Designed miniproteins, single chains. Designs and how they scored, part 15

Each design is a single chain, and the fold is of that chain. pLDDT is the mean over its residues in the fold that is shown.

## One batch from the design tools (miniprotein)

Design m521
Fold by ESMFold2-Fast:
Structure m521 (fold): chain A 100 residues (1-100)
Amino acid sequence: SADERAMEAIELLGKADQAMKEGNYEEAVKYYERALELDPSNFLALDGLAKAYEKLGDYEKAIETYKRMIDLMKPVADTPFGRKLIEEYEKKLKELEEKK
């Protein structure tokens, strides 16, 4: 069910966050990817995945992930919160493009 998938995604996010805190970035990527298989629009999983890729120096995958987040924010782009968050991710994209 959708509720069971959401609960499993939350558990995977917790494991990914713990892996991030421990510096196990490759393990964190695997947990975030599994969470996204259950919920492809899970914004917290995408945020964590992008940051994990940055820590690994995989700037190309980090850029792809931030672009997915901006696309998910399009319905709220006209809100003050959505506008600020998109601007922050667009700045991050510019920084990461310079590292490729």
Scores: mean pLDDT 87

Design m522
Fold by ESMFold2-Fast:
Structure m522 (fold): chain A 74 residues (1-74)
Amino acid sequence: MSEEERMEQLIERTWRLIQEVLTLAHERGDEELFRRGIELAQRLSALQEDPNVTLEQVEELLREAEELLREARE
């Protein structure tokens, strides 16, 4: 698996987690959770537009998305 393929997979996984967070926020009427989800979505979009983006940056954002979803499900 190439670094490019790994990057695409990490980005797709991060988007899926963010979408799940936003869905939960909507179902619960949780404006704070929705705001946090939107902030992650904006950060991921910025990384996708950055020609110098690193795997480490995407992995860090993925970890933040996983933590937010974990907190949301608690």
Scores: mean pLDDT 84

Design m523
Fold by ESMFold2-Fast:
Structure m523 (fold): chain A 60 residues (1-60)
Amino acid sequence: SLPLEEHRKAGEAVVEALRYAEEHGLTPDEAGQLAYEIALKRGVSPEAAQRAADLARASV
């Protein structure tokens, strides 16, 4: 995959996880875990998925 495409997918995973966290009252750690799982499911590398998780956790 192109690096830009992976970055886009990781960003979308963060946005989706944060939207879900706001709607369902998730903790920062739960939002981070959700972002990680969504990113991996979308084909993002584990390293990029971990960065998405860290960003989601910090954003709640």
Scores: mean pLDDT 84

Design m524
Fold by ESMFold2-Fast:
Structure m524 (fold): chain A 83 residues (1-83)
Amino acid sequence: MKEELKKKGEELKKEGEKLYKEGKYEEAAKLYEEAAKLYEKAGDYEKAAEAYFNAAKAYEKAGDFEKAKEYLEKAIELFEKAQ
């Protein structure tokens, strides 16, 4: 189950990266957010933090500064848990 969640997270992260490169920042942010939630369920806090950080960057590019701040703070919190 944990490995399946991580696989799904990796797939969503890769699709999010493709959308980010295409300038589809809001769609990319949502995929990064979903990937982060799957990594959290898998107990992979480092990858969850990376995915939330990518979601924050994508939301910032999309002009959603409130979500960008929210997910940046979540990423920092999870990086702390990973150490």
Scores: mean pLDDT 86

Design m525
Fold by ESMFold2-Fast:
Structure m525 (fold): chain A 71 residues (1-71)
Amino acid sequence: SMIEEISKLSREFTEALRNGDIERAKELLEKLKELGVLTDEEMEELIKLVNQGRYDEAIEKLEKIIVRKIL
C-alpha cells in the first residue's frame, strides 16, 4: 500500500542520515515528493537541514509532515 511505502521510505531516510549517507537521504526525499508527501518548499527545507548536518531536526520535521498528511 502507499502508506506502507511511505513508512518504509521514512525509515530508510532516518537510517541513511544515521549512516551519514547524504546522497541516499536526498534520493529518498525525491521519492517521497513523487508520492505527493512533500511539497517543493518542504523538500527544500529538509534538504537544507540535511546539508547543514541538522539530521535530528530533518528526521523530526519529516515525521511531523507524514503524521499530519498521511497518519
Scores: mean pLDDT 87

Design m526
Fold by ESMFold2-Fast:
Structure m526 (fold): chain A 81 residues (1-81)
Amino acid sequence: SMEERLRQAFDTLLAFFEEHRPEDTAALRATLEALYAAFRAGDLARLREIGEQAVRESTNPVLRQVIREVVEAAVAWARAA
């Protein structure tokens, strides 16, 4: 399901942060919770806004790509629903 796919992406992001930047895990978790809330509300503009901010705040290009992929998937699924 789309919820399972989004959850897997969240778990991947959290695992990466826990390994490389454990001090940032709480902030990332808050971002993912905000994305999930926007997804449930069908708020595509908010999904994009949260994703863009998270990408701007990231210094790791691989992590930036993962965040972009999560946001794109969430937007596509919200649009399809």
Scores: mean pLDDT 74

Design m527
Fold by ESMFold2-Fast:
Structure m527 (fold): chain A 93 residues (1-93)
Amino acid sequence: SEEDFLLAEAILYYWRGKQYLEDGDYEKAIEDFEKALELLRQLPDSPETQRLIAEVEAGLYRAKAKVAEKEGNTSLAEQYRQKADELERQARA
């Protein structure tokens, strides 16, 4: 189905985004996480979709925290890390 295709594509962007984050390619990680979110938001609203969106948003905030840290904005980096931690807790609830 179109929904299965969107989900599969979103998951591939999410995995690639995580790989870029591991490799230190933070801007590419941000782009891939944003693409994953765009695709997921086209799916029907469900607890499963909400959990996956929270997981991807957590990855996005982790990548943004790394960019902020690289730019010397330690306060913004800490705020993004706290947001990522909150999203990870929500995804597991």
Scores: mean pLDDT 89

Design m528
Fold by ESMFold2-Fast:
Structure m528 (fold): chain A 64 residues (1-64)
Amino acid sequence: MKIEARTDHGPVVARAAERDLREKFPEAKVTVEGNTITVESEDPEILEEAKRLLERGGFEVREL
């Protein structure tokens, strides 16, 4: 399962969120492409927490 998050605040904001996600969820696969972050995990609880972190950071989150 995976989620996709996008920000209009620029790649620096996406990079900061990537760092926080990698530290908090080391088991999750986190990828960044410009202003878009994708988080993949087999654990739905990890995806729910990642979604909350990203939404708090001003990202628009879509479940894939």
Scores: mean pLDDT 82

Design m529
Fold by ESMFold2-Fast:
Structure m529 (fold): chain A 69 residues (1-69)
Amino acid sequence: MLSAEQGAALGAILAELTANGQARVPAADLLAAARARGVDATELVKAADADGDGTVDMARLARLVTERT
C-alpha cells in the first residue's frame, strides 16, 4: 500500500498533468516523474494501465492513489 507521503507525491503529479488537459500519459513518463519525487509507483502504474498499451488513464490512476493512501 502507498504511504500518505507517496500518495501526496503522486497526487501532485496527477494534478499537474490534469491541469495541462492530459487524460492519458505514457507509463514510462509517469514512472520517471514518480521516481524524481522518491516514489516507486511501478505496481500502481501497471494497475492503471489496464489496456497494457503503455499509457495510463489519469482518472483511473487518481482512484487507485486515493484507495491505496
Scores: mean pLDDT 72

Design m530
Fold by ESMFold2-Fast:
Structure m530 (fold): chain A 87 residues (1-87)
Amino acid sequence: MKVTALLVLDNQLELAREAGAGAAADPTVGRVVLLDGGTDTDGSVEAFLALVPDAILVTLPGRSAADLLADPEAALAAARAALAAAE
């Protein structure tokens, strides 16, 4: 059974590369949703998408990774809406 992975990125280029490689290599990961508050200045989001091109990017302007982690229900609602729109 395939799972949907929800990930929050915050300018951590090497961790983004490791997470992307892991997701790309794992056949049980059917879909990845990336949450980004628009703070990608080091190319972390781009590096992840290069490894997982089928990932759905959800941009929530003005929301830092800490803000998204502090409000997981709002983050999850945004991810679900993006998944529905992408299908």
Scores: mean pLDDT 70

Design m531
Fold by ESMFold2-Fast:
Structure m531 (fold): chain A 73 residues (1-73)
Amino acid sequence: SEAWKYLEKAEEALKKEDYESALKYLEKVAELVPELKPFVEEAKKILESKDENMKEKLKLILTQMKEHLLFLE
């Protein structure tokens, strides 16, 4: 799945704390799977907040997106 490849790229970017690239890849996932758009909107909100826990919060969102995508496929 192309959506899974973009989720993998987002996860790798997040590990490097490259939040701009991570968000870009998540937006690609939402383009391919519109049902995941609310998770990407929440990720944008977290990044805008500049929360000290943003990395952990984004990891949780990625996990939820993976679980949801697995259910949809």
Scores: mean pLDDT 83

Design m532
Fold by ESMFold2-Fast:
Structure m532 (fold): chain A 76 residues (1-76)
Amino acid sequence: SAIEQQREAVIEAVLSKIKDPKLREIFEEAVERLRRGEDPETVLERIEKEVKDLLDLNMLAGAIGTLVESLEQLAA
């Protein structure tokens, strides 16, 4: 569907900016959890836990927040 295609395009655009393979995997898993209807707050908690000590969380939190919000809007 058009919504699914748009969602995939947004996901790929975000993931393409992440050069670290482990971070990309964490974000991909988070996206799959959101697609399955998992609570966004729970998903964010898991992402924060998994990326802690890998990157500056202040910079990463903004990207994660934008991704979660975009996916919620596409799912609604």
Scores: mean pLDDT 68

Design m534
Fold by ESMFold2-Fast:
Structure m534 (fold): chain A 98 residues (1-98)
Amino acid sequence: SEFLAGVADVALAIARLGLEKYGDYEGSVKLYQKAIELAEQAGDKRLVAEAYLNLGIAYEKLGDKETAKKYFQKAIELAREAGDEDLVKRAEEALKSL
């Protein structure tokens, strides 16, 4: 669904701003989780992978490296399925920096 993918993309953008600019790690986690649900309903594997990558970053910022690792691994898996080599590389680099 184009509409659901669009809503997921907006949720990702808002969550990313909360994470990067305002340090709202807990609020960003909730928005990324909602974006994942919407992107999955839309069948947009690339958006799901990007949401998992950002969710991993949020958990890393919260000090939860174990949960961050799981989400980075999921992002790599989904990015490969989506054929997004740039996203695979970003998720692998994030995993290595833990």
Scores: mean pLDDT 84

Design m535
Fold by ESMFold2-Fast:
Structure m535 (fold): chain A 69 residues (1-69)
Amino acid sequence: MSVEELLEEAKRLLEEAEEALRRGDRQTAKNYLMKVERLATLLVLKGGVEEAQEIGKRARELAKQLGMS
């Protein structure tokens, strides 16, 4: 999977997490954020450091709303 494919998948999962949070499904939102964190790690390993930082910032903001760390 390319850096661009990983970034698109991470953005899709972030949108799914935002939708889950909006409907009050905190567990589903947390599950999507965990998948985003795994994709961010894979992005770094493939040289997509800036892309990983972009999705990481957005994921961190959602995690704060969920009371995660």
Scores: mean pLDDT 81

Design m536
Fold by ESMFold2-Fast:
Structure m536 (fold): chain A 56 residues (1-56)
Amino acid sequence: SEYEKLLELAKKGIDYFRKKLEDAKAQGNTELAKHYEEAIKRFEEGLKDIEKLIKE
């Protein structure tokens, strides 16, 4: 289903942002690290919403 593809893309996006977050932390860029942490949180919340749609 299209929702399964969205779920897969969201998981790949979270992995990508986690790598970027570690890079930002290594650079000491606190502002950038905070933005990636917030982005990851939003995508994780979106995954829960997609899971609800798949169960419908």
Scores: mean pLDDT 80

Design m537
Fold by ESMFold2-Fast:
Structure m537 (fold): chain A 102 residues (1-102)
Amino acid sequence: HMARIEVSVDPKEVKVKVGEEADITVTVRNLSDEPVQVAVYAEVDDGLELAEPGQSVTVRPGETATVTLRLKALKPGEFDVTIRAVSDGGARAEAKVKVKAE
């Protein structure tokens, strides 16, 4: 069977000062009846930097796992971050975060 996953993020909007870091909590839910290995990573606009590339988590059937992503603002503006989750079974999910840097 194909794996099924969901992803959610908290917060959905981040306010940060230029040169400072903010944490985003990513929650991955496994909707399948088998364990899944999920790679969680972020695609960021110019002016944002990820402190580390990505993380992998194993999520048991019907359970959730959390991943914290840290980003740094390099210039002022409003930026979009796309959080992507990809399982070893080929399931994909995404969520978006807006970052406002002053």
Scores: mean pLDDT 82

Design m538
Fold by ESMFold2-Fast:
Structure m538 (fold): chain A 66 residues (1-66)
Amino acid sequence: SELNKLINRLIAAKLRIIGLEFDIELLEKKKDPDAEERIEELRKEIEELKKEIEEIEKKIKELEEK
């Protein structure tokens, strides 16, 4: 089912965001100057994942209304 594939991708994307947010918190606690660049990269990845989630949720809604 295409719907089940989208739901699985949505769950995976949300879990990745949680993991990335946790990694950022750990890096912020270390107060390492080199961590600032890594935190910026992780924040960019979170923003891309949020966009992907919006597109997946939109597609799921379209499939559920048929």
Scores: mean pLDDT 84

Design m539
Fold by ESMFold2-Fast:
Structure m539 (fold): chain A 61 residues (1-61)
Amino acid sequence: MSPQQFAESLRKGLELWKKAGVLTPEEEKLVEEAIRYAEKGDMEKAKELLRKALELLAKKF
């Protein structure tokens, strides 16, 4: 997956999660930072930030 496609997928995911009301401000910030790093081509950092956001989400379920 290209960095641009990854960033676009994360933006769509963020929109859906915000509509569902499942994200805290901290989780939103992590996803937004992941999008920025993906746009810069830093896929390793983008994936790390997304993993942290998903780990926080998993603690709620």
Scores: mean pLDDT 78

Design m540
Fold by ESMFold2-Fast:
Structure m540 (fold): chain A 78 residues (1-78)
Amino acid sequence: DLLAELEANKEGALEALEAGIEMARRAAAAGLISEEQAERIIEALEKAKEALEAGDYEKALEYIKKADALIAEAAAAS
């Protein structure tokens, strides 16, 4: 269960979200994705991070899934 894994490894999840935000910004700077796609991905990841920091694991998982969907859309548009 992804939700249980987030709760068990909160620190690792926060690090992964921060890395994802940095990668999205770098991808936009490199022209691999649009600025608008990067902004949407970063917003979802930042909201996931805020939810994790607040202990709202269900909300965090929803935003992680949203970020994953946005990343898939950006990749498909390439």
Scores: mean pLDDT 81

Design m541
Fold by ESMFold2-Fast:
Structure m541 (fold): chain A 89 residues (1-89)
Amino acid sequence: MKKPLTEEELKKLKEEQKKKLEELLKEYEELYKEGKLSEEEYKKIKIGYILHLWKLEGDEEAAKKKLKEELGLSEEEVEELLKEMKEAL
């Protein structure tokens, strides 16, 4: 069983995970610019980034807005994605 993390360690872990998500998104953005990644693949990656960011930060409203505004998803698609992510918890 893993040793329980301190409050400071948990905060550091969340910050580190957020940085990793941002770095990963930047890497995929470069692949997209180089023509190595399709628009559909890049859109799926952006969806994943927004959902994981929501899981780390807990700001559901911000995640919903980003999915609609950045990716053009419908309200129904956004609700289904958030439901699926919540069930995975």
Scores: mean pLDDT 77

Design m542
Fold by ESMFold2-Fast:
Structure m542 (fold): chain A 70 residues (1-70)
Amino acid sequence: MLPSDREVTRTLARAQVAIAKRALPTLSEEELPEEIKYLEKVREMAREAGDEETAEEAERLIEELRERLA
């Protein structure tokens, strides 16, 4: 158990979402399944930390990538 687990988790989740948002327009169809899997983990991290805003952003990115696969 780490001191300030929530702050660490929130910072990591936020950074990962920001990176994904920047990369999203450049992803090929072959890269989409792995990016979705990655963002699902980020969404769980944000939810565990109580960061609803970051979790919602991750979910929005997941939905956009799923639409690109359909």
Scores: mean pLDDT 79

Design m543
Fold by ESMFold2-Fast:
Structure m543 (fold): chain A 121 residues (1-121)
Amino acid sequence: SMMEKLRKLVEDVVKAVYDLVKAGNFDPNVVRVELYKVFKKYLSEDQITLVLAYAGTNVPEEELAKESEEVQVATLLFRFALDYVTNGKATLSYNGKSVTIDIKTDSEEEMIKKVQDVVLG
């Protein structure tokens, strides 16, 4: 189902980003590579191209709202992951819900649950 796919996508992205930060890797280029590996499990090549275009600010935000739920969620997760790694804190907002995750306070399991609640609720 779509809900199961999005739940797994969130879990894999959060785990990848948490593992990088725990290893002391704050390189945004390494984050990009690890996220591309995760996205290939859940998204088509065309969907990944759209995610990269939106995440890179190449396309207006109003156009993102017209895309499939997978493209919208993956784009927001990509932006969230880069922000979290570079700043140690990131906010994710989707469908009127938002959550802020802080490296100093949230465990991997808490981060997964909080991000899933915003994306899936």
Scores: mean pLDDT 83

Design m544
Fold by ESMFold2-Fast:
Structure m544 (fold): chain A 100 residues (1-100)
Amino acid sequence: SIEELIKKAEEYKKKGEEAEKKGDLEAAAEYYKKAGELYEKAGELAEKQGKLEEAAELYLKAGELYQKAYELSGKEEYMKKALELGIKAGLLDIEVALSK
């Protein structure tokens, strides 16, 4: 379910925050990436259910986590993923606006 994916994403986000506090930036980046993947999956499920506003919010949360993973790791693939998710969320917001 969307709720289960969000709960697991928040658990990984918390682990990322703890790793970051300990100075383990590599572990922190990996946890933030895992949290981002789970938020992205939650967004995809929301989109399939026609919950476009919820999907946009979930994609934005996923993008924020990938951006954090990029900042800690320097891995360009995480930055590209964050940008992709931001664009996807923006397009959904436009679709919602045009449907009203």
Scores: mean pLDDT 87

Design m546
Fold by ESMFold2-Fast:
Structure m546 (fold): chain A 95 residues (1-95)
Amino acid sequence: MAEELAEEALELAEEARRLALEALREIAPDNRRALALAIAAAIRAAGAEFLAEQARRLLEEGKEELALELAEEALETAREALELAREALELARAG
């Protein structure tokens, strides 16, 4: 369970990072909202990756309950990153 949640979090964080970078490439210089969202998405994606990696480490140490809590937090953070990245990309393309 915790390992599966950590894997899903990493996959979603990677997707969020990819979309955030795509948004950054398409942003017009004056589109401050799209820029802020893309940066926020990238920061949250990095946070989700960190939490997921810590969850995996805790599983190796036999700390299953703490690993599950971190994996759940990683997944939630990754989902938020993905939402921000998608919004950033939509705003970048719309103007």
Scores: mean pLDDT 87

Design m547
Fold by ESMFold2-Fast:
Structure m547 (fold): chain A 67 residues (1-67)
Amino acid sequence: MVFSEEQKKQIKDYLINEQGFSEEEAERKIEALDEVIKKYNLDPEEVVKLILEGRTSALLAKVLEKM
């Protein structure tokens, strides 16, 4: 996994507390993000920052730039 344990915890806490996902759903979403980061060679720190700031459109733009 490209995320550190601290980064994984931050994303998981955000998805559960802010977005209302279950622990299992949050873990599945983190695994999907890991695959996207690996596939498109994204910076994990930038991805974490964009997620915690709720900037999903900016994250999508970074993925599209790498396609």
Scores: mean pLDDT 76

Design m548
Fold by ESMFold2-Fast:
Structure m548 (fold): chain A 79 residues (1-79)
Amino acid sequence: KAKELLAKALEAYHKGDYETAIKYAEEALALDPNNVKAWTLLGAAYYKLNDLEKAKEYVEKALAIDPNNESAKALLEKI
């Protein structure tokens, strides 16, 4: 279920396991492509892995769905 996958992605992210966070966020997005939190989490995880191109791409996808998302806006300012 998308909500459970997103929760697992967030848990992995907070533990510093960014590759596992990416895996679960991608699985959540396969079930719900409009999940802004999952797109933002992908951006954050790639930012932590120093993949700034992917980080920006995924944050921009989050902002395309929700232009007022504060977390996505804050992350884009760091990239």
Scores: mean pLDDT 86

Design m549
Fold by ESMFold2-Fast:
Structure m549 (fold): chain A 107 residues (1-107)
Amino acid sequence: MVVLTQSPSSLTAAEGETVTLTNTASQAVGNAVWWFLERPGELPELLISNASTLAPGVDSRFSGSGSGTNYTLTISEVQASDAGVYYALSTAHSPVSRGQGTRLTVV
């Protein structure tokens, strides 16, 4: 199984700040990296597919980058509605792998 390690485990940002979340894969996963935002009581929202492809309807403040084993999610101009847990997933290997998540708190 591929192990995804997300960093940091928690992060506090002020509104209008730019933040970067990272994901490291234990082996190469190519473009098979997805980013989701999970809020309590809500369905997970897909933000990024194929490491860098913005999902339809998602704000352009979100961007994904990375290749090989190192991947980043960047959130520009952070808003209060961005608060929640961000999960990285990989579909490169079976079973699908999910990181432990990064909790974003907005102040």
Scores: mean pLDDT 84

Design m550
Fold by ESMFold2-Fast:
Formats: structure tokens, sequence, C-alpha cells
Structure m550 (fold): chain A 58 residues (1-58)
């Protein structure tokens, strides 16, 4: 149903939002410390995990 689809979509959206916020916070801390390579890895890993969650929610 549309309600079930909306609830599943909202849950996935909330998970992606939390993942993005945590990833950004961690990456910013690494940037502040000059660990640019590690910051890049964190950003890429967060993007991969977000994409996976989105695909699994289809």
Amino acid sequence: SMEEKRKKEQKTFDEIRKLSEEGSRRANELIRRGDLEEARRVVQETQKQSSKLLKESE
C-alpha cells in the first residue's frame, strides 16, 4: 500500500540522513587535523553505504 511504501521510504531516508550526518562530522574532524586522505575515504565510504541503503529500499 501507499502507506507501507511511505513508511519504508521514511525509514530509509532517516537512516541515510543519520549516516550522512555522522560521516560529515567524522570527515570534518579529519580535515581539521589535516588527515585529508582519511577524510576522503570516510566520504567515499558514506556515499557507498547510502547508495546501498537506497537500492535495498526499492
Scores: mean pLDDT 83

Design m551
Fold by ESMFold2-Fast:
Structure m551 (fold): chain A 97 residues (1-97)
Amino acid sequence: NEELIEEAKKILEENKDTGRISLPEGLSVAEFYRILAEIAKEEGREDDAAAFEAMAKYMEELKKDRSAVTWTPEEARERRDIMDAAAEALRELTKNI
């Protein structure tokens, strides 16, 4: 959806200026990243699609009570890597649109 790509770019620009993120009504952060993954996949960017899908799963885990979730050191590193990869993928998606 081109509208979601435009919204993603607008959200990132607003976040840089105000430190705030505004998502369309009825759309969760995890759902938003899943849509970005589908867009990246359709554009042939498999690595970006994988990064967005991993981020969506991570956001779903954060939606649960994070204090009830215990991660191994390896899982904690993987979560940081997921966040970094998703951030880079999002930058490339918005930069090239």
Scores: mean pLDDT 67

Design m552
Fold by ESMFold2-Fast:
Structure m552 (fold): chain A 65 residues (1-65)
Amino acid sequence: SELQKEIDELFAELEKAIQENKPDSEIRKILVKLMEVAKKLPEAERLRVQSRITELSLKYFEKKK
């Protein structure tokens, strides 16, 4: 699916931004794009995207402490 490829690319961009210690503002811009694309997905896939965002966010904020 074209949408699935876009989601995978955005997650790769998000993980790279976290690894490179990009500013919170840039991380949030990627998250907004992910949420916008996820709105176009079936419910089950949207829930998986939200779950993965939560896991990455926890890793990111844990690193900041």
Scores: mean pLDDT 78

Design m554
Fold by ESMFold2-Fast:
Structure m554 (fold): chain A 100 residues (1-100)
Amino acid sequence: SPAIEAVRAFQKELLALLREHGVPEEVQEQVAAIFEEMIAALEANPDASVTERLAIFVEALARIARLVREAVADWPEERQRALFEGLEALVRRLLVTLGG
């Protein structure tokens, strides 16, 4: 599926970004698990509408954002900002790719 391939590419880029910024490996593993749950949900619902697929993505991305924010809450604000600007850019690229 082109959508699953796009999600896998996003997963690799996101995990690389987290690693580059020094996010703990345990958090990276939890993020990877959320991606596997998202992919399984998409594969289980092959007839899902665009709206239903976007809902699955938004829920997974919200869980990832919460997890990462909690993990880096004690970091200096400038370091947090750099990480989240990178995350936002990757999310915007994924949504454009998936939206056509």
Scores: mean pLDDT 85

Design m555
Fold by ESMFold2-Fast:
Structure m555 (fold): chain A 65 residues (1-65)
Amino acid sequence: GVELAAELLARETGIPVEEARRIVELARKGDVEEAARRLSELTGMPLEKARRAVEGAVELADLLG
C-alpha cells in the first residue's frame, strides 16, 4: 500500500516519509504531474526523473494493496 511505497520513495530520494506519502497519495488521485513537480522541487532532480519515480511508486502502492 501507500505506506510502504512512501517509505521506499523516501529512501531512494532522501525526502521525509511524510512528504513521500503526500506525493504518492497525490499521484494516486490522478495528479501525477503535480506529484512529479513536488518531488522535483524537494529533491532538485529533473522533472522527467521525478515523473518516473512517482509512476514507479504508484505502481508499487497498487501492487501492495
Scores: mean pLDDT 84

Design m556
Fold by ESMFold2-Fast:
Structure m556 (fold): chain A 71 residues (1-71)
Amino acid sequence: RREERLRAFNAASDEEFGAAVTAAGLSGETASALANLKSTGPFESYEELERAAAERGVSRADLEAVLDQFV
């Protein structure tokens, strides 16, 4: 559910987020883009999060892989 994923993303600590990125097995470039994305939050909608991720070169699949680690 998108609302739950958005809430988990916004609520995650830097430590929790780092662990989720590591568990998702993403490249260093994607991990850096995701860290930048996290620092520009919190996000008010899933559409805003998805758009901001895409603008940083983070694919939907990579974003969802990280979000799957929270829920």
Scores: mean pLDDT 78

